# Ledger of designs, part 87: designed miniproteins, single chains

Each design is a single chain, and the fold is of that chain. pLDDT is the mean over its residues in the fold that is shown.

## One batch from the design tools (miniprotein)

Design m3036
Fold by ESMFold2-Fast:
Structure m3036 (fold): chain A 120 residues (1-120)
Amino acid sequence: MTREQLEELFRRATEAVAELLRELGLEDRVPAVERALRTARQVALEVFDTRGWRAALRLLGGAATAALAQALLEAGAADKVPEAMERLRERLAEAAREILGEEAARAVEEGARAAAASTA
């Protein structure tokens, strides 16, 4: 994995969360998610340099999942959180698989599952 590939995956993750929020009628929450994931991207780049690509991709999956869950909770849509997190996990895994292959998809899914467990 390169820094450019990690940045592209954060761009795709941000688009996936934004699309899911728009599908739920929560487009007004998109700017807050974009800010949260921009911050997470900076942290993930440092994690990539110090701890390697797998840790960085776990952070990407976790950060995207946490940002989506927080946006839904703030909007009073807690009932939609489990389904939305599952749909996000699928979209993130597909994006990671397309760019970096199956091992990257697994790392992103591991991060997403860990964040989902911490939110429950």
Scores: mean pLDDT 87

Design m3037
Fold by ESMFold2-Fast:
Structure m3037 (fold): chain A 94 residues (1-94)
Amino acid sequence: MYVRVVITISGSDPEKVREVTERVVEILKKHGAKDIEVHFSEDEKLAQITALVPEEEVESLIEEIKKLAEENNAKLSISTDANGTVHISIGLPE
């Protein structure tokens, strides 16, 4: 089974938002994610990634994203909605 994951990355530096977004996409691929879509805001300070992740990989994916957030001194929030979609928000420091 697959779990829908929505990851939002925000920051004041478009280059850092892009770099972190690319790293998140590689982490998603490593954990067997499919249907990966990436959308950047017009100013490129916000990125939204959507993907389908194997249920058995979700915990390991979250642990690796937590590590990425810590390495970037980012604020991290994680929640699961009523439909089982996992929402992850990564706020890069200013």
Scores: mean pLDDT 87

Design m3038
Fold by ESMFold2-Fast:
Structure m3038 (fold): chain A 65 residues (1-65)
Amino acid sequence: SKKELEEYALGLAVRRAEALAREKFPDAESITAEVVDEKTVRVTAVVDGKEYVLVYDVAELLKGL
């Protein structure tokens, strides 16, 4: 049950990070969110062939929910 709650919370954090990255780069060709660890989500946005890397704290992402 605790592991399932952690997986659920990480899923919410990933979705939030993707939404924030899309808002920041509305014209991005691709946005890919990746869980680095239990505290960190990395998002890669490709805009005009250039890669932008955004790093988000899971706890900060979850405060927005």
Scores: mean pLDDT 83

Design m3039
Fold by ESMFold2-Fast:
Structure m3039 (fold): chain A 71 residues (1-71)
Amino acid sequence: DEAARQARLEALRAQIEEMAANLDNLTVDQLKQGIRLLGEVRGDTDTAALVIAVIDLVPESAKSLFETMLK
């Protein structure tokens, strides 16, 4: 229902905020997870999956892509 959906989105936003605060200490795998959570919050999981596929090819892009998705 809508209440459960809003509670889930609020929890995901809190997790993303914590990751953004600790950005320089995140691993590539943690950054990929953050991008997937952003896709869930924004209702665009297909774009998040494509971004993660780019990171799998170019792992050094993970931080920049996560920062871009935060905008």
Scores: mean pLDDT 81

Design m3040
Fold by ESMFold2-Fast:
Structure m3040 (fold): chain A 78 residues (1-78)
Amino acid sequence: SELEELSKLVEELKKNKDYDSLVELFTERIREAYPDLPEEVVELIGEVHRLALTEGVDVADAFLEPHREELEAALRAV
């Protein structure tokens, strides 16, 4: 299954601490699933994910908070 293959790839990248590749894989999946999302929103999602992996969820949440309404509006429009 696609989920099983993706899960195995994610585990391998995590073992190697290849967070840049993990973020790139995640944002590419978002672009494929939601082609009508503005690129700025996809980049925001990628940066939040990067911060969560490298700095922790609390730092990611703090970064996201001022952009939350923009993200929610963009996701609602898709």
Scores: mean pLDDT 76

Design m3041
Fold by ESMFold2-Fast:
Structure m3041 (fold): chain A 67 residues (1-67)
Amino acid sequence: MQTFKSPFTGKEYKSKLEYYKAVLEHLAREAGVELPPDLDLSNYEDVVDEILKLGELIARRRREAAA
């Protein structure tokens, strides 16, 4: 069986969408922002796009904080 493992919670997911939804919620919490209530979490493309946006924001903040 194929599973996706979260590196920050250690939890395994059978679905890519469920895995990416968990990643998105974690990244939003790390960035200190709330996900828009209009965001369709069942839409795989929208979830992935938001992950990329939040990932860039967090990476930038971490580089600034590490100085």
Scores: mean pLDDT 70

Design m3042
Fold by ESMFold2-Fast:
Structure m3042 (fold): chain A 90 residues (1-90)
Amino acid sequence: SKAKEEAKKILDEFVERVKKEFPEAAERVQAIADELKEKLNKATSKEEFEKAYQEFARKAQELIKETNDKGLAELFSELLLKLEKIISSL
């Protein structure tokens, strides 16, 4: 699916930015991104994609709350908007 490949690319680019700009959060961000990528690999319907996204968004919000970093929160917000646009096109 073009949507799955686009989502994976966006996630990979996001993780690389976090490694560079927020290295202390990088390991935790990589873990939740890898979980989403794995679920997206297995997703066969829009509903499965949406469930994977919702779980990722919840974990992202928890991480943002724990780190209390506004820059990281903004970067996550950009990612979530990009992923929502992909889901909306399904």
Scores: mean pLDDT 86

Design m3043
Fold by ESMFold2-Fast:
Structure m3043 (fold): chain A 90 residues (1-90)
Amino acid sequence: SDLEYALEQVDEMVEDIVKNANSKDAEFVVELAIESLKKLLSSIKDKKEALEVIDYFIEKIEKAKKEGKIPEDLAEKMIKELEKLKEEIE
């Protein structure tokens, strides 16, 4: 399903962010992930499913933050951007 594919893509994006979280490329990887997410969301016809994908991404970033896998400042910046995308869809 489109939703299942989207959630799998989010898992890969979060993994890449975690791998680069403490490198000079962290900001760039985050920017690429947000751009990829925007393209993915534009292909999802169901507004409810699009919101579910964003909520899942936020949940994954919050979990990575709690586990110390991503710096708190980077995580908070990402959550803010994801919440902004959610508002644009609602």
Scores: mean pLDDT 86

Design m3044
Fold by ESMFold2-Fast:
Structure m3044 (fold): chain A 76 residues (1-76)
Amino acid sequence: TDVRVLETLYDPRGWSQDEIVEWIKEEVRRYEKEGHRPVVIGEDTGEEVDVEKDLRKAVEEARRRGSRMVIRVLEE
């Protein structure tokens, strides 16, 4: 299974946490509709984030640590 990084968030200074969270949710839905399996991960840990339960906390932690959030897509 190939893993592709399609999106990376640098946490732009002009974006709110709500804007980042909504953008990630929309991108996840878009990839799922295209037949992909998107996975949201913290770049520093490489750990998968539960988009429904933990996304907001993961974004806050990434911003605090100065790390990035990425969306990885698994292609079968």
Scores: mean pLDDT 68

Design m3045
Fold by ESMFold2-Fast:
Structure m3045 (fold): chain A 72 residues (1-72)
Amino acid sequence: MTVGALVRTDAGGVGGALLHDFDGKTGKVEAVGATGRATGEAVLSDEKTGKAVLTGPDAGVAGPGTLYVTGG
């Protein structure tokens, strides 16, 4: 299921991100950093709280970012 979401980051200087093909557990993240674009996957680590972790080579650019999922 495709859901629009915003991923905020605090370490990588990322201004915004989109979550694609979110299946309630995993999704693909495309983030825009100060230096360029970064892509990765968002994996929902706690389904009760909605907490997710960013994975992939660009997760470090995103930093400890918070996944904001809207629309379910």
Scores: mean pLDDT 48

Design m3046
Fold by ESMFold2-Fast:
Structure m3046 (fold): chain A 61 residues (1-61)
Amino acid sequence: DPPLSDAEIDAIVAAARDAITAVMDQVGDQLGIPRDVVDAAVDASVDAIRAGLLATNARAL
């Protein structure tokens, strides 16, 4: 398969961030988790998704 474009990776990462943030904000509020901890978890998750997409593209080249 052809590699994902930079725009496609950015769109996937942006959509993933929005979805994860919405879920984690709700769960964090219900469980009393501090916002800075929730934000750090979201950032780490989004970074892992981007790294995985980039690694997949590198294998396709």
Scores: mean pLDDT 80

Design m3047
Fold by ESMFold2-Fast:
Structure m3047 (fold): chain A 100 residues (1-100)
Amino acid sequence: MIELKINAPEEIKKGEEITIKGKIINKGDEDVKGTISVFNKETGELIGRGKPIEVKAGEEKTLELKVKFDEEGEYIAINKAYDKNGNLIGEKEKIIKVYE
């Protein structure tokens, strides 16, 4: 069983730098790969991606992604977990609203 969390502001001002944190809690018996990415919700453009991290069976880890938004709009922060074969086994999303 995989448990995913995202810690990020729900609303921020344009040009503000934030750190998005994705937590992966691996309660399973197999190692998983974790990723954190941010996309523009309207266009699907990739804004930023953290380096993938291994989360061993029974462990928890936090991925951090530092990002600044240059345009107002809605963005999606996505924390994902993959098995050893590259299959998506868990996903958590959070919408970030950027205003001017």
Scores: mean pLDDT 86

Design m3048
Fold by ESMFold2-Fast:
Structure m3048 (fold): chain A 82 residues (1-82)
Amino acid sequence: EEEEKEKLKEKIIELMKKAVELGIEKAKENKELVDPEEVEKFVKETWPEAVKEIREANWSIEELKEMIERLEKMIKSYEESK
């Protein structure tokens, strides 16, 4: 069970990284509304803490799978909007 949870957590981290990269790309397209450099700096500064929170989180397998589905849906939405 612990090994399965760790694999799901790593999957979440990978999907979050992908979602963040797509978000930064969209921010660059709308630089009049948001500063892409500030977004990149914020992400770089907060990313290690976010990863730590995910790895240390005491979530169930069901909760982890739900987060994965949510992230995959978000990524698909970002890709389809291009």
Scores: mean pLDDT 75

Design m3049
Fold by ESMFold2-Fast:
Structure m3049 (fold): chain A 71 residues (1-71)
Amino acid sequence: RPEELYRAMRELALWLGASEEDAERLGERMRDGATEGEVGGVGFRLTPLPDGSTALAASRGTEAGVRTIPA
């Protein structure tokens, strides 16, 4: 479950055009308990959902993506 969230963050960051290094830093921020943050122009926010899943939103400039990670 936590590993799926970190992978989703890394994949979203790479899709948004982040470097491998910045994608790894974003995953590390989340592993350290951050619910929001920014690295290399990529911002993220975690939102807990009523069903126990987590919505991960990430953006860079005008581009954005959302992933829902099951509990």
Scores: mean pLDDT 80

Design m3050
Fold by ESMFold2-Fast:
Structure m3050 (fold): chain A 88 residues (1-88)
Amino acid sequence: SEEELAEVLTEGVIELIEKLGGEVDEDTKEKILKFIRENLKEILAELEKLTGIKPTTVEEIEKALAILASDPELAKKFIDFIQDKYLS
């Protein structure tokens, strides 16, 4: 479901932020989840562009997030995309 995709994406985004040296409090986690729900299609499209994986299932999203977790430069590009979109 879209809710499951949004939840997995949110957990992955938080993990990437923390791996890049950021801190995420409970209020910020809730804001990230809401933002991802509202912008799911665009965020999934960016994930596909950066990883080459079409993220239509939870398994595909997890695989794409694992690629980002293994590549700090790609992880930063993905997080920068989300932050830029959030500030728009």
Scores: mean pLDDT 84

Design m3051
Fold by ESMFold2-Fast:
Structure m3051 (fold): chain A 105 residues (1-105)
Amino acid sequence: MTIEEVVEKVRNSSDEEILELAEELIREGRGGEVLAIISTAHQLGRDEVAREIARRGIEANMPNLIAVVEERLRRLGYDREIRDVAEGLEALELLLEEEEKLKNR
């Protein structure tokens, strides 16, 4: 499944279907695709499902998701170390807020 296919599915799916897709991608270790689901759901105003997916991905201690979030934050000028689930959720919320600002330019 490509990132483009993930984005299209999120746009056309219920919250339950999005959660099921995210659980599959988390099990497969696909951090980039999981982040694409979170970002797309957030952009669509579906913040509750976006936060639930973020929580599940970080709690699964998925190195790929954490690494992608840390790498994107570094590109935005933030040097954040994620040591626990709470720090991971705070880092992801910051990333989503900064990416939203870029899209509204």
Scores: mean pLDDT 76

Design m3052
Fold by ESMFold2-Fast:
Structure m3052 (fold): chain A 79 residues (1-79)
Amino acid sequence: MSMKELMDRLVEGIKNKDPKLIRETVRKILERNEIPTEELKRMAEELGISLEKAKQLLGDLMNAVREGKSDEEILKIIK
């Protein structure tokens, strides 16, 4: 799966408030060496937030998944 497809899936999970889709997608993102700034910018535009907020949101989600946080905690991050 390309990084573009992963970011599109993550945006869908966030918009639909689907913690399972978010968790599976973020787990796959964690397997990548780096996240292109261009894909982060697309995520920010699709969610209607700044690039800085998108970076922070992705970082928080990556940490939550890495730490094994619950679906409720994932939903709290994306509120």
Scores: mean pLDDT 82

Design m3053
Fold by ESMFold2-Fast:
Order: C-alpha cells, then structure tokens, then sequence
Structure m3053 (fold): chain A 55 residues (1-55)
C-alpha cells in the first residue's frame, strides 16, 4: 500500500538523520551542536508522522 511505502521512506530518512547527528556530535563545535539539535527536532516530527500513518 502507499502507506507502507511512505513508512519505509520515513524510516530510511530517520536512519540517515541519526547518522548525520553522530557525525555532528563527533565534530564537537558549537555550530555542529546547534545543527544536531535541529535534526533531533526533525526526528521527533518524523516519528510522529510514522505513528499517524500506522493508525
């Protein structure tokens, strides 16, 4: 179904964002820390979207 495909795309996006956050945290700069916070907020929104699609 379209919902299953959308969930897979969102899950793949979550994996990529988590990898980016790890790289940013490894950099240890103030700029990287701010950007990591932005990506963490994006992850929360995507997780909510996945939950809504699973309903």
Amino acid sequence: SKKEYEIKLLENTLKRLKDVIKELEAQGTPEAKRLAAVYKDMIKEIEKEIEELKK
Scores: mean pLDDT 85

Design m3054
Fold by ESMFold2-Fast:
Formats: sequence, structure tokens, C-alpha cells
Structure m3054 (fold): chain A 65 residues (1-65)
Amino acid sequence: SSMAEADLREVYRLASEMGVRVLAEVQGKEIVLTAVHESDETLAAFVERVNRRFEEMGRARVVAR
């Protein structure tokens, strides 16, 4: 759906801004993130930023692997 495409674009935009490599997949009603960065602190901040943005958009929280 167009909403899922917009959600994925936001994930990739935030990943690019933070220098995080991410694979975002739609699994049923969930978005599953597989993210890689040298810093665990940056990974945690990235996931929190994605979830904060999704809350603003009225979307459910992502699942982080």
C-alpha cells in the first residue's frame, strides 16, 4: 500500500541521516528492521527515532532484530 511505502521511505531517510545501514521489511502488519552500525548507542537511538516518527504518523512500533 502507499502507506507502507511512505513508512519504508521514512525508515530509510532516518537511517541515511544517522549513517545506519538498514533492511526494512513488511511482515504482515509489522515492519521488521535489521540495522547495522559500529555503535550500539547509535543503533538504539535510530530505533527510538524511527518509533518516535511512527508514533507521530499514527503507526505501530517497528520490530528490531
Scores: mean pLDDT 82

Design m3055
Fold by ESMFold2-Fast:
Structure m3055 (fold): chain A 83 residues (1-83)
Amino acid sequence: LLERAEELDRRALELGAEAVRAIEAGDYAKAGELLAEVADLTLEVAELYAELLDEEEAARVRALGEARAEGLRAKAAELRAKA
């Protein structure tokens, strides 16, 4: 379970780097799509870590993951609007 969370974290980092390169190239449509995918991975990772924690700490990790995913989705929508 932890190993899967780490694998998804690495994938999110790779996609985030691709999104930055897409922004630098002016490909806002691709950047928005990539950031939306990073948001989805962020939520999946938060849920996997939550399974390893007590209920109080799990709730904190889920809330943090949701806030980060919301920020990423908002940025993705902003980039798509520019495309």
Scores: mean pLDDT 82

Design m3056
Fold by ESMFold2-Fast:
Structure m3056 (fold): chain A 71 residues (1-71)
Amino acid sequence: MKEIVFVGYDPALVSLQAIEDLARKHNGKLLEADPERGLARVEVPEEEVFSFIADVEKLPGAHVLGIAPLP
């Protein structure tokens, strides 16, 4: 199954490209972003979710806001 991970980030500290690169590293993809508000929605395989979250939390100014199942 796939999960949606909601990421908050500070655009002054981390780029949207860095978040997209992490998504691809974990066999996921960027679904939607609002760079002005520092928000991104990422689709990640269920088995990669915790590894993706760990990598996001290591980025300065990025953090996970929540997780939801993909319909």
Scores: mean pLDDT 82

Design m3057
Fold by ESMFold2-Fast:
Structure m3057 (fold): chain A 62 residues (1-62)
Amino acid sequence: SAAEAEAIEILRTSDDEKKLREAVLVLNQRTISEEAIAKVRELYENSDNEKTKEALKGLSAL
């Protein structure tokens, strides 16, 4: 979905802690696709951004 894609894009590109948390909340409040779950797991494993990793710890799909 557009909201799902937008949230993942924010997680991939943003360094704003508030935006990262809002993106995680969007993903937590909906059923997300298996493709989105895979992409988020990849971001968590490969990201060197501590803010992104901290926000992703709040994601229920992980």
Scores: mean pLDDT 77

Design m3058
Fold by ESMFold2-Fast:
Structure m3058 (fold): chain A 75 residues (1-75)
Amino acid sequence: REAIRELLKSLTPEQRKELTESWREILEKEGKLTPEMEELIDRVLADPEDLDAMVELLELYMKIKGVSLESLLQG
């Protein structure tokens, strides 16, 4: 969790919005977008400095995709 927070904190607000939009597109395409994730996505897009929302969103994204942080970074 701390590693995720550190990574997200190192990004600019614009980069955090772009990542959030990319995750939304991927989840929509795969039919895995849940109402809970939509709420978190909307929160991050409205306030890209809400790191708590973005950490929670990334944790859900990783869980739904069945991937680790390393896998996301490595492809």
Scores: mean pLDDT 75

Design m3059
Fold by ESMFold2-Fast:
Structure m3059 (fold): chain A 73 residues (1-73)
Amino acid sequence: GAAAAFLAALLARNEALARKIAEHEAKKYGEIKSVEVTAVSLTRAVAIVETENGVFEVTVDLLTGEVTVKRIE
């Protein structure tokens, strides 16, 4: 229905925003090789970014705009 289409559009928007934010934040660690958005909700998104200097998990709080970066590799 219309409500389901609206929610899908919001999640797609949040995925696009999370990808852009993750690329911007991870770029300071080196050349970006890949970006994978692994989880998206209305309040949070998680992306895995591979760079020349390691692999980083970027968590975006979509309510506050706070970004947390954790090196996983």
Scores: mean pLDDT 82

Design m3060
Fold by ESMFold2-Fast:
Structure m3060 (fold): chain A 73 residues (1-73)
Amino acid sequence: STTERRIAHLEVVRGLLEASITANEMIKKGIENNSKLSEAQKQALIAKLDEAMAADREEIKRLDAEIARLRAS
């Protein structure tokens, strides 16, 4: 159905956002373990990654709400 195809597309987008969060968490660990970076540099870079991941998590919540609405119809 059209609804099933729409849900499938939203699930793909959700999966890409989850993959982005996983990649950014890996980058964050790399930054935390980098002895060449000062603590101030680490904090600044980590803050930007945390902001990006927070935005992705909020988008996942919006997608989850839309998927739930479509499944209920």
Scores: mean pLDDT 92

Design m3061
Fold by ESMFold2-Fast:
Structure m3061 (fold): chain A 61 residues (1-61)
Amino acid sequence: DPERQRVLENARRAAEVMKEQGIAAKLTVTVVLPDGTVLTITISTDEKGNSTLEYRVTRAG
């Protein structure tokens, strides 16, 4: 799904920016795609530069 891939790429770039800025945060973003698919993306970063990204598809159609 190209739209899902684009959203995930943008989320990864956001995680890199947070990491570069030394931001310690947990950010949850909900994105609704044009087809009605709902993505819940969780980005976690710490002040030591560790970052994790998880996503869930919660609605399809």
Scores: mean pLDDT 77

Design m3062
Fold by ESMFold2-Fast:
Structure m3062 (fold): chain A 69 residues (1-69)
Amino acid sequence: MATGVFELPASDRGVLERIAAALERAYGAEAEFARDEETGNLILTLRSPAAEMRSVRVTDEGTVVELSR
């Protein structure tokens, strides 16, 4: 199973929820949200039932960038 962790500087949880929905569709992932105590950033953890997940980075604008490897 693959796990991806995404960090946004945004305080807007709605941005992460939209990203989670898109990634759940693409990878069949489960989404989990938290806030980092140190930075205050929103942390999205995705766990995919797939054998692997492509690397994904989320910019400070809330844009999802796939980093295939």
Scores: mean pLDDT 57

Design m3063
Fold by ESMFold2-Fast:
Structure m3063 (fold): chain A 101 residues (1-101)
Amino acid sequence: SLEQRIRELVQKAIDYVQKAIDYIRQGDYDLAEQYMDKAGDLVSQVYIISRLTGDFKLAELVEQAIDELVLARTYLRQGDYDSAIAHLQAAIKKLEEALEL
């Protein structure tokens, strides 16, 4: 079902954001950014699907997750790893809220 496909994409995005956090904690910032990019691609796909299906609450939560990923990348590139992790955790929270819809 479309609902199942959306849930699979969101869960995989959460998994990739968790991997990014793990790599930041290990000092592997290049690999962290790669997993953030992978998560962003999946979240962008969910955003497009939500807009096409008229699921505006899903679109809102997913857009907020994208904003958090963008902020996390900015902090990561500035060397503010604690702030980067905080914004990645905020992205996970928005994606978990999307799974509860």
Scores: mean pLDDT 93

Design m3064
Fold by ESMFold2-Fast:
Structure m3064 (fold): chain A 89 residues (1-89)
Amino acid sequence: SKLEQAKEIAEETLKQLEELFSDNPEMLKLIEEARKKFEKAKSIEELAEIFASFSGRIAQLALKHSSQEKLQKAQEILSEAEKQILEIL
């Protein structure tokens, strides 16, 4: 289903972010919270809302506690995921 495809995109995105922020416990906690929310999502619309909220929180935390280079990489990862999710809507 489209929802299952979107959840797979979300999980792969979270794995990439975990690798990028492996040394940042606050980021890893935020990613784990997002994973639980994505797993419980009942529609692609709900998943998209969770994704938007998560992306905003990642950007805020990266600006406060991370390098500009890691912020740019996170934005690229999130932008690629958003594009893939929008293509299956």
Scores: mean pLDDT 83

Design m3065
Fold by ESMFold2-Fast:
Structure m3065 (fold): chain A 67 residues (1-67)
Amino acid sequence: SALQELLARAQAGDEAAIAELLARLEITDPEEQAAFIAELRSTADPMRLYIERDVDRGLELIKRALE
């Protein structure tokens, strides 16, 4: 899976892979970017971390659409 390979590269410190993940999740705030990178480096399950962040983004978009 391209996403699994991207997550593995980012966890290994590939700056381009980290930038791609931040862009995909639309994390633009520097504090949130730093928090995500720190969690990615320490997590045993980078795929779960990505899915949880992607779901949170989807839920926020739905919440804003219903306001």
Scores: mean pLDDT 81

Design m3066
Fold by ESMFold2-Fast:
Structure m3066 (fold): chain A 79 residues (1-79)
Amino acid sequence: SRFSREEAVQRLIDAVAEEDPALAERLRAAWAAGRLREGMIEGLTPLAAEYIKENGLDLDPKAVAEKAAERALAMIEKA
């Protein structure tokens, strides 16, 4: 069965909490404030920067994080 948007967001935050409880808490606070998109970009930007550096890519970490957040939010909206 499809999850509601709220259930999809909760499951995403719970999954993040298994690896990074501090990031999950920041995402939960951002979600409560209506800033989930911004919170995702803020959390994904350092991860994108690490990946770009490790793979020798010439990409903007923030632009990569913005595209990843947009795709994740689109999947949540369809849940």
Scores: mean pLDDT 79

Design m3067
Fold by ESMFold2-Fast:
Structure m3067 (fold): chain A 80 residues (1-80)
Amino acid sequence: MPSKRELRRELVLEGASVTILYMALKLKNIPIPKEVEEKLIEASKRENEIFLDPNAPDEKILETIEKYKEIEKKLKELLS
């Protein structure tokens, strides 16, 4: 298993990647489903909770990374 430090780094990078992709789609006026936007808000909320909690469980970090990866996949499909 990755260390907590590596998990936190991956979470930050994945969150940033998803945010950049979301903004790029909005700038291109590509419609984003409300369901995808709601999932992004929830994932961002979880990332913020993890950022504020130095003792956040590894499982919570992993689950949030997975949520961002699912959102990234959906956003990339909108570019196709």
Scores: mean pLDDT 84

Design m3068
Fold by ESMFold2-Fast:
Structure m3068 (fold): chain A 66 residues (1-66)
Amino acid sequence: SMAERRRAVLQRLGRLAAALQARSGALITLSFEDGVLRLDIDGPMSPADRAEAAAAQAEAQAALRA
């Protein structure tokens, strides 16, 4: 179902966000509204970790679109 797909996608992204926060100290805010996923990073984060977050956000957004 769409609900199960949404849950799985957001759960994966949430786990990545938690890991990135733990190793960087930055704050990551996730929001999902009207089919649009937003991922905001507040604070310093390595270029590699930012790239990983951006790629994960893009993959999650694609998976959540109709």
Scores: mean pLDDT 82

Design m3069
Fold by ESMFold2-Fast:
Order: structure tokens, then C-alpha cells, then sequence
Structure m3069 (fold): chain A 80 residues (1-80)
């Protein structure tokens, strides 16, 4: 799978939506930050998901956070 990446110029907006999703799922801010940080650093999907799991997220929830981040990145790139 291609690496999931968040451009630095979109970090704050992506972080906001991932934090909102994490709050709805009852996850910690640390789990949300693990997803966003891994994506900004260009980590592999496995590394990003594993980091979120280490912060207490389930596999399903970690994937939901990653999907929300990817969706927001695509929206921001299409509007630019």
C-alpha cells in the first residue's frame, strides 16, 4: 500500500478532524496525535496503525481515524 501522508501545510486542519473523530469514538488525544504524526512523517500504514494501537485504540478505530485524515487531506488538496 502507498504510504498515507499528510502535507505539513494541512496538519492543523487534519489534526482537528482526527481529534473530533477520536472524541466521538472515546479515544485519547494521544491516539489521534499518533495517527497525524505518523502521516506527517510519511510512515507506512502499518507503522501508523501500530502507533495508534499502542495508545489504546482498537484496530477498527485506528483505521477510522486514518480514513478521516485521508479524507480531509484529499478535500484540502482538491480545493487548492
Amino acid sequence: LPPITVPEEHVEEVREVVLEAARRLGLSEEAADAIVKGMVEGKTELEIISAALAEGASLEDAFLLAKEAVRKVRELQEKA
Scores: mean pLDDT 78

Design m3070
Fold by ESMFold2-Fast:
Structure m3070 (fold): chain A 80 residues (1-80)
Amino acid sequence: TPEEERALAEFERRLREVLRQLEEEGLSPEQVRAVLDELLDWLEWRARHAEQRGDERTARLYRRQAEVLRRLTKEHLERL
């Protein structure tokens, strides 16, 4: 779990950096949302595939990353 918490903190930090760069590149709010939605679908797909392989720890990590992404997406929309 400490390893998972560290991985999640790093994921959130990097995702916040990516969001900042997308804003600096001049993407519209709609374009940013589209990118975030695609990333969310990808994380959920990865979680399902990990679960199908019996890799419950990896599946849990991807699901927790998806939760972080959902939270940051809402925060981003509130700032716009």
Scores: mean pLDDT 82

Design m3071
Fold by ESMFold2-Fast:
Structure m3071 (fold): chain A 95 residues (1-95)
Amino acid sequence: MGTPPVVLDPSLPPREQLLQLIGDAIVAVRNNDVEALKQVIEKLKEFIERYKDDPELVELAQRVIDILKRYLEGKLTPDQAVEELRRIRAELLAL
């Protein structure tokens, strides 16, 4: 079975797009899928550029990028990275 590609769905509201990217990030961390993690970071950067006028969404997306970079640098364990991503997801769901 192939891993599906990480995509931004422009038909979804911005909050739902970011929720999907956080979900993709959690799956990629759990699988230690470095290529999927790099693709998630790329899509998060595209998301920030598209929604740059929404400071709350930009801040949350940037925090996700920082977690993923720290994980890729070996500064976070998979469980630590998933815990931090789940906290951001909870903040986003509270908006």
Scores: mean pLDDT 84

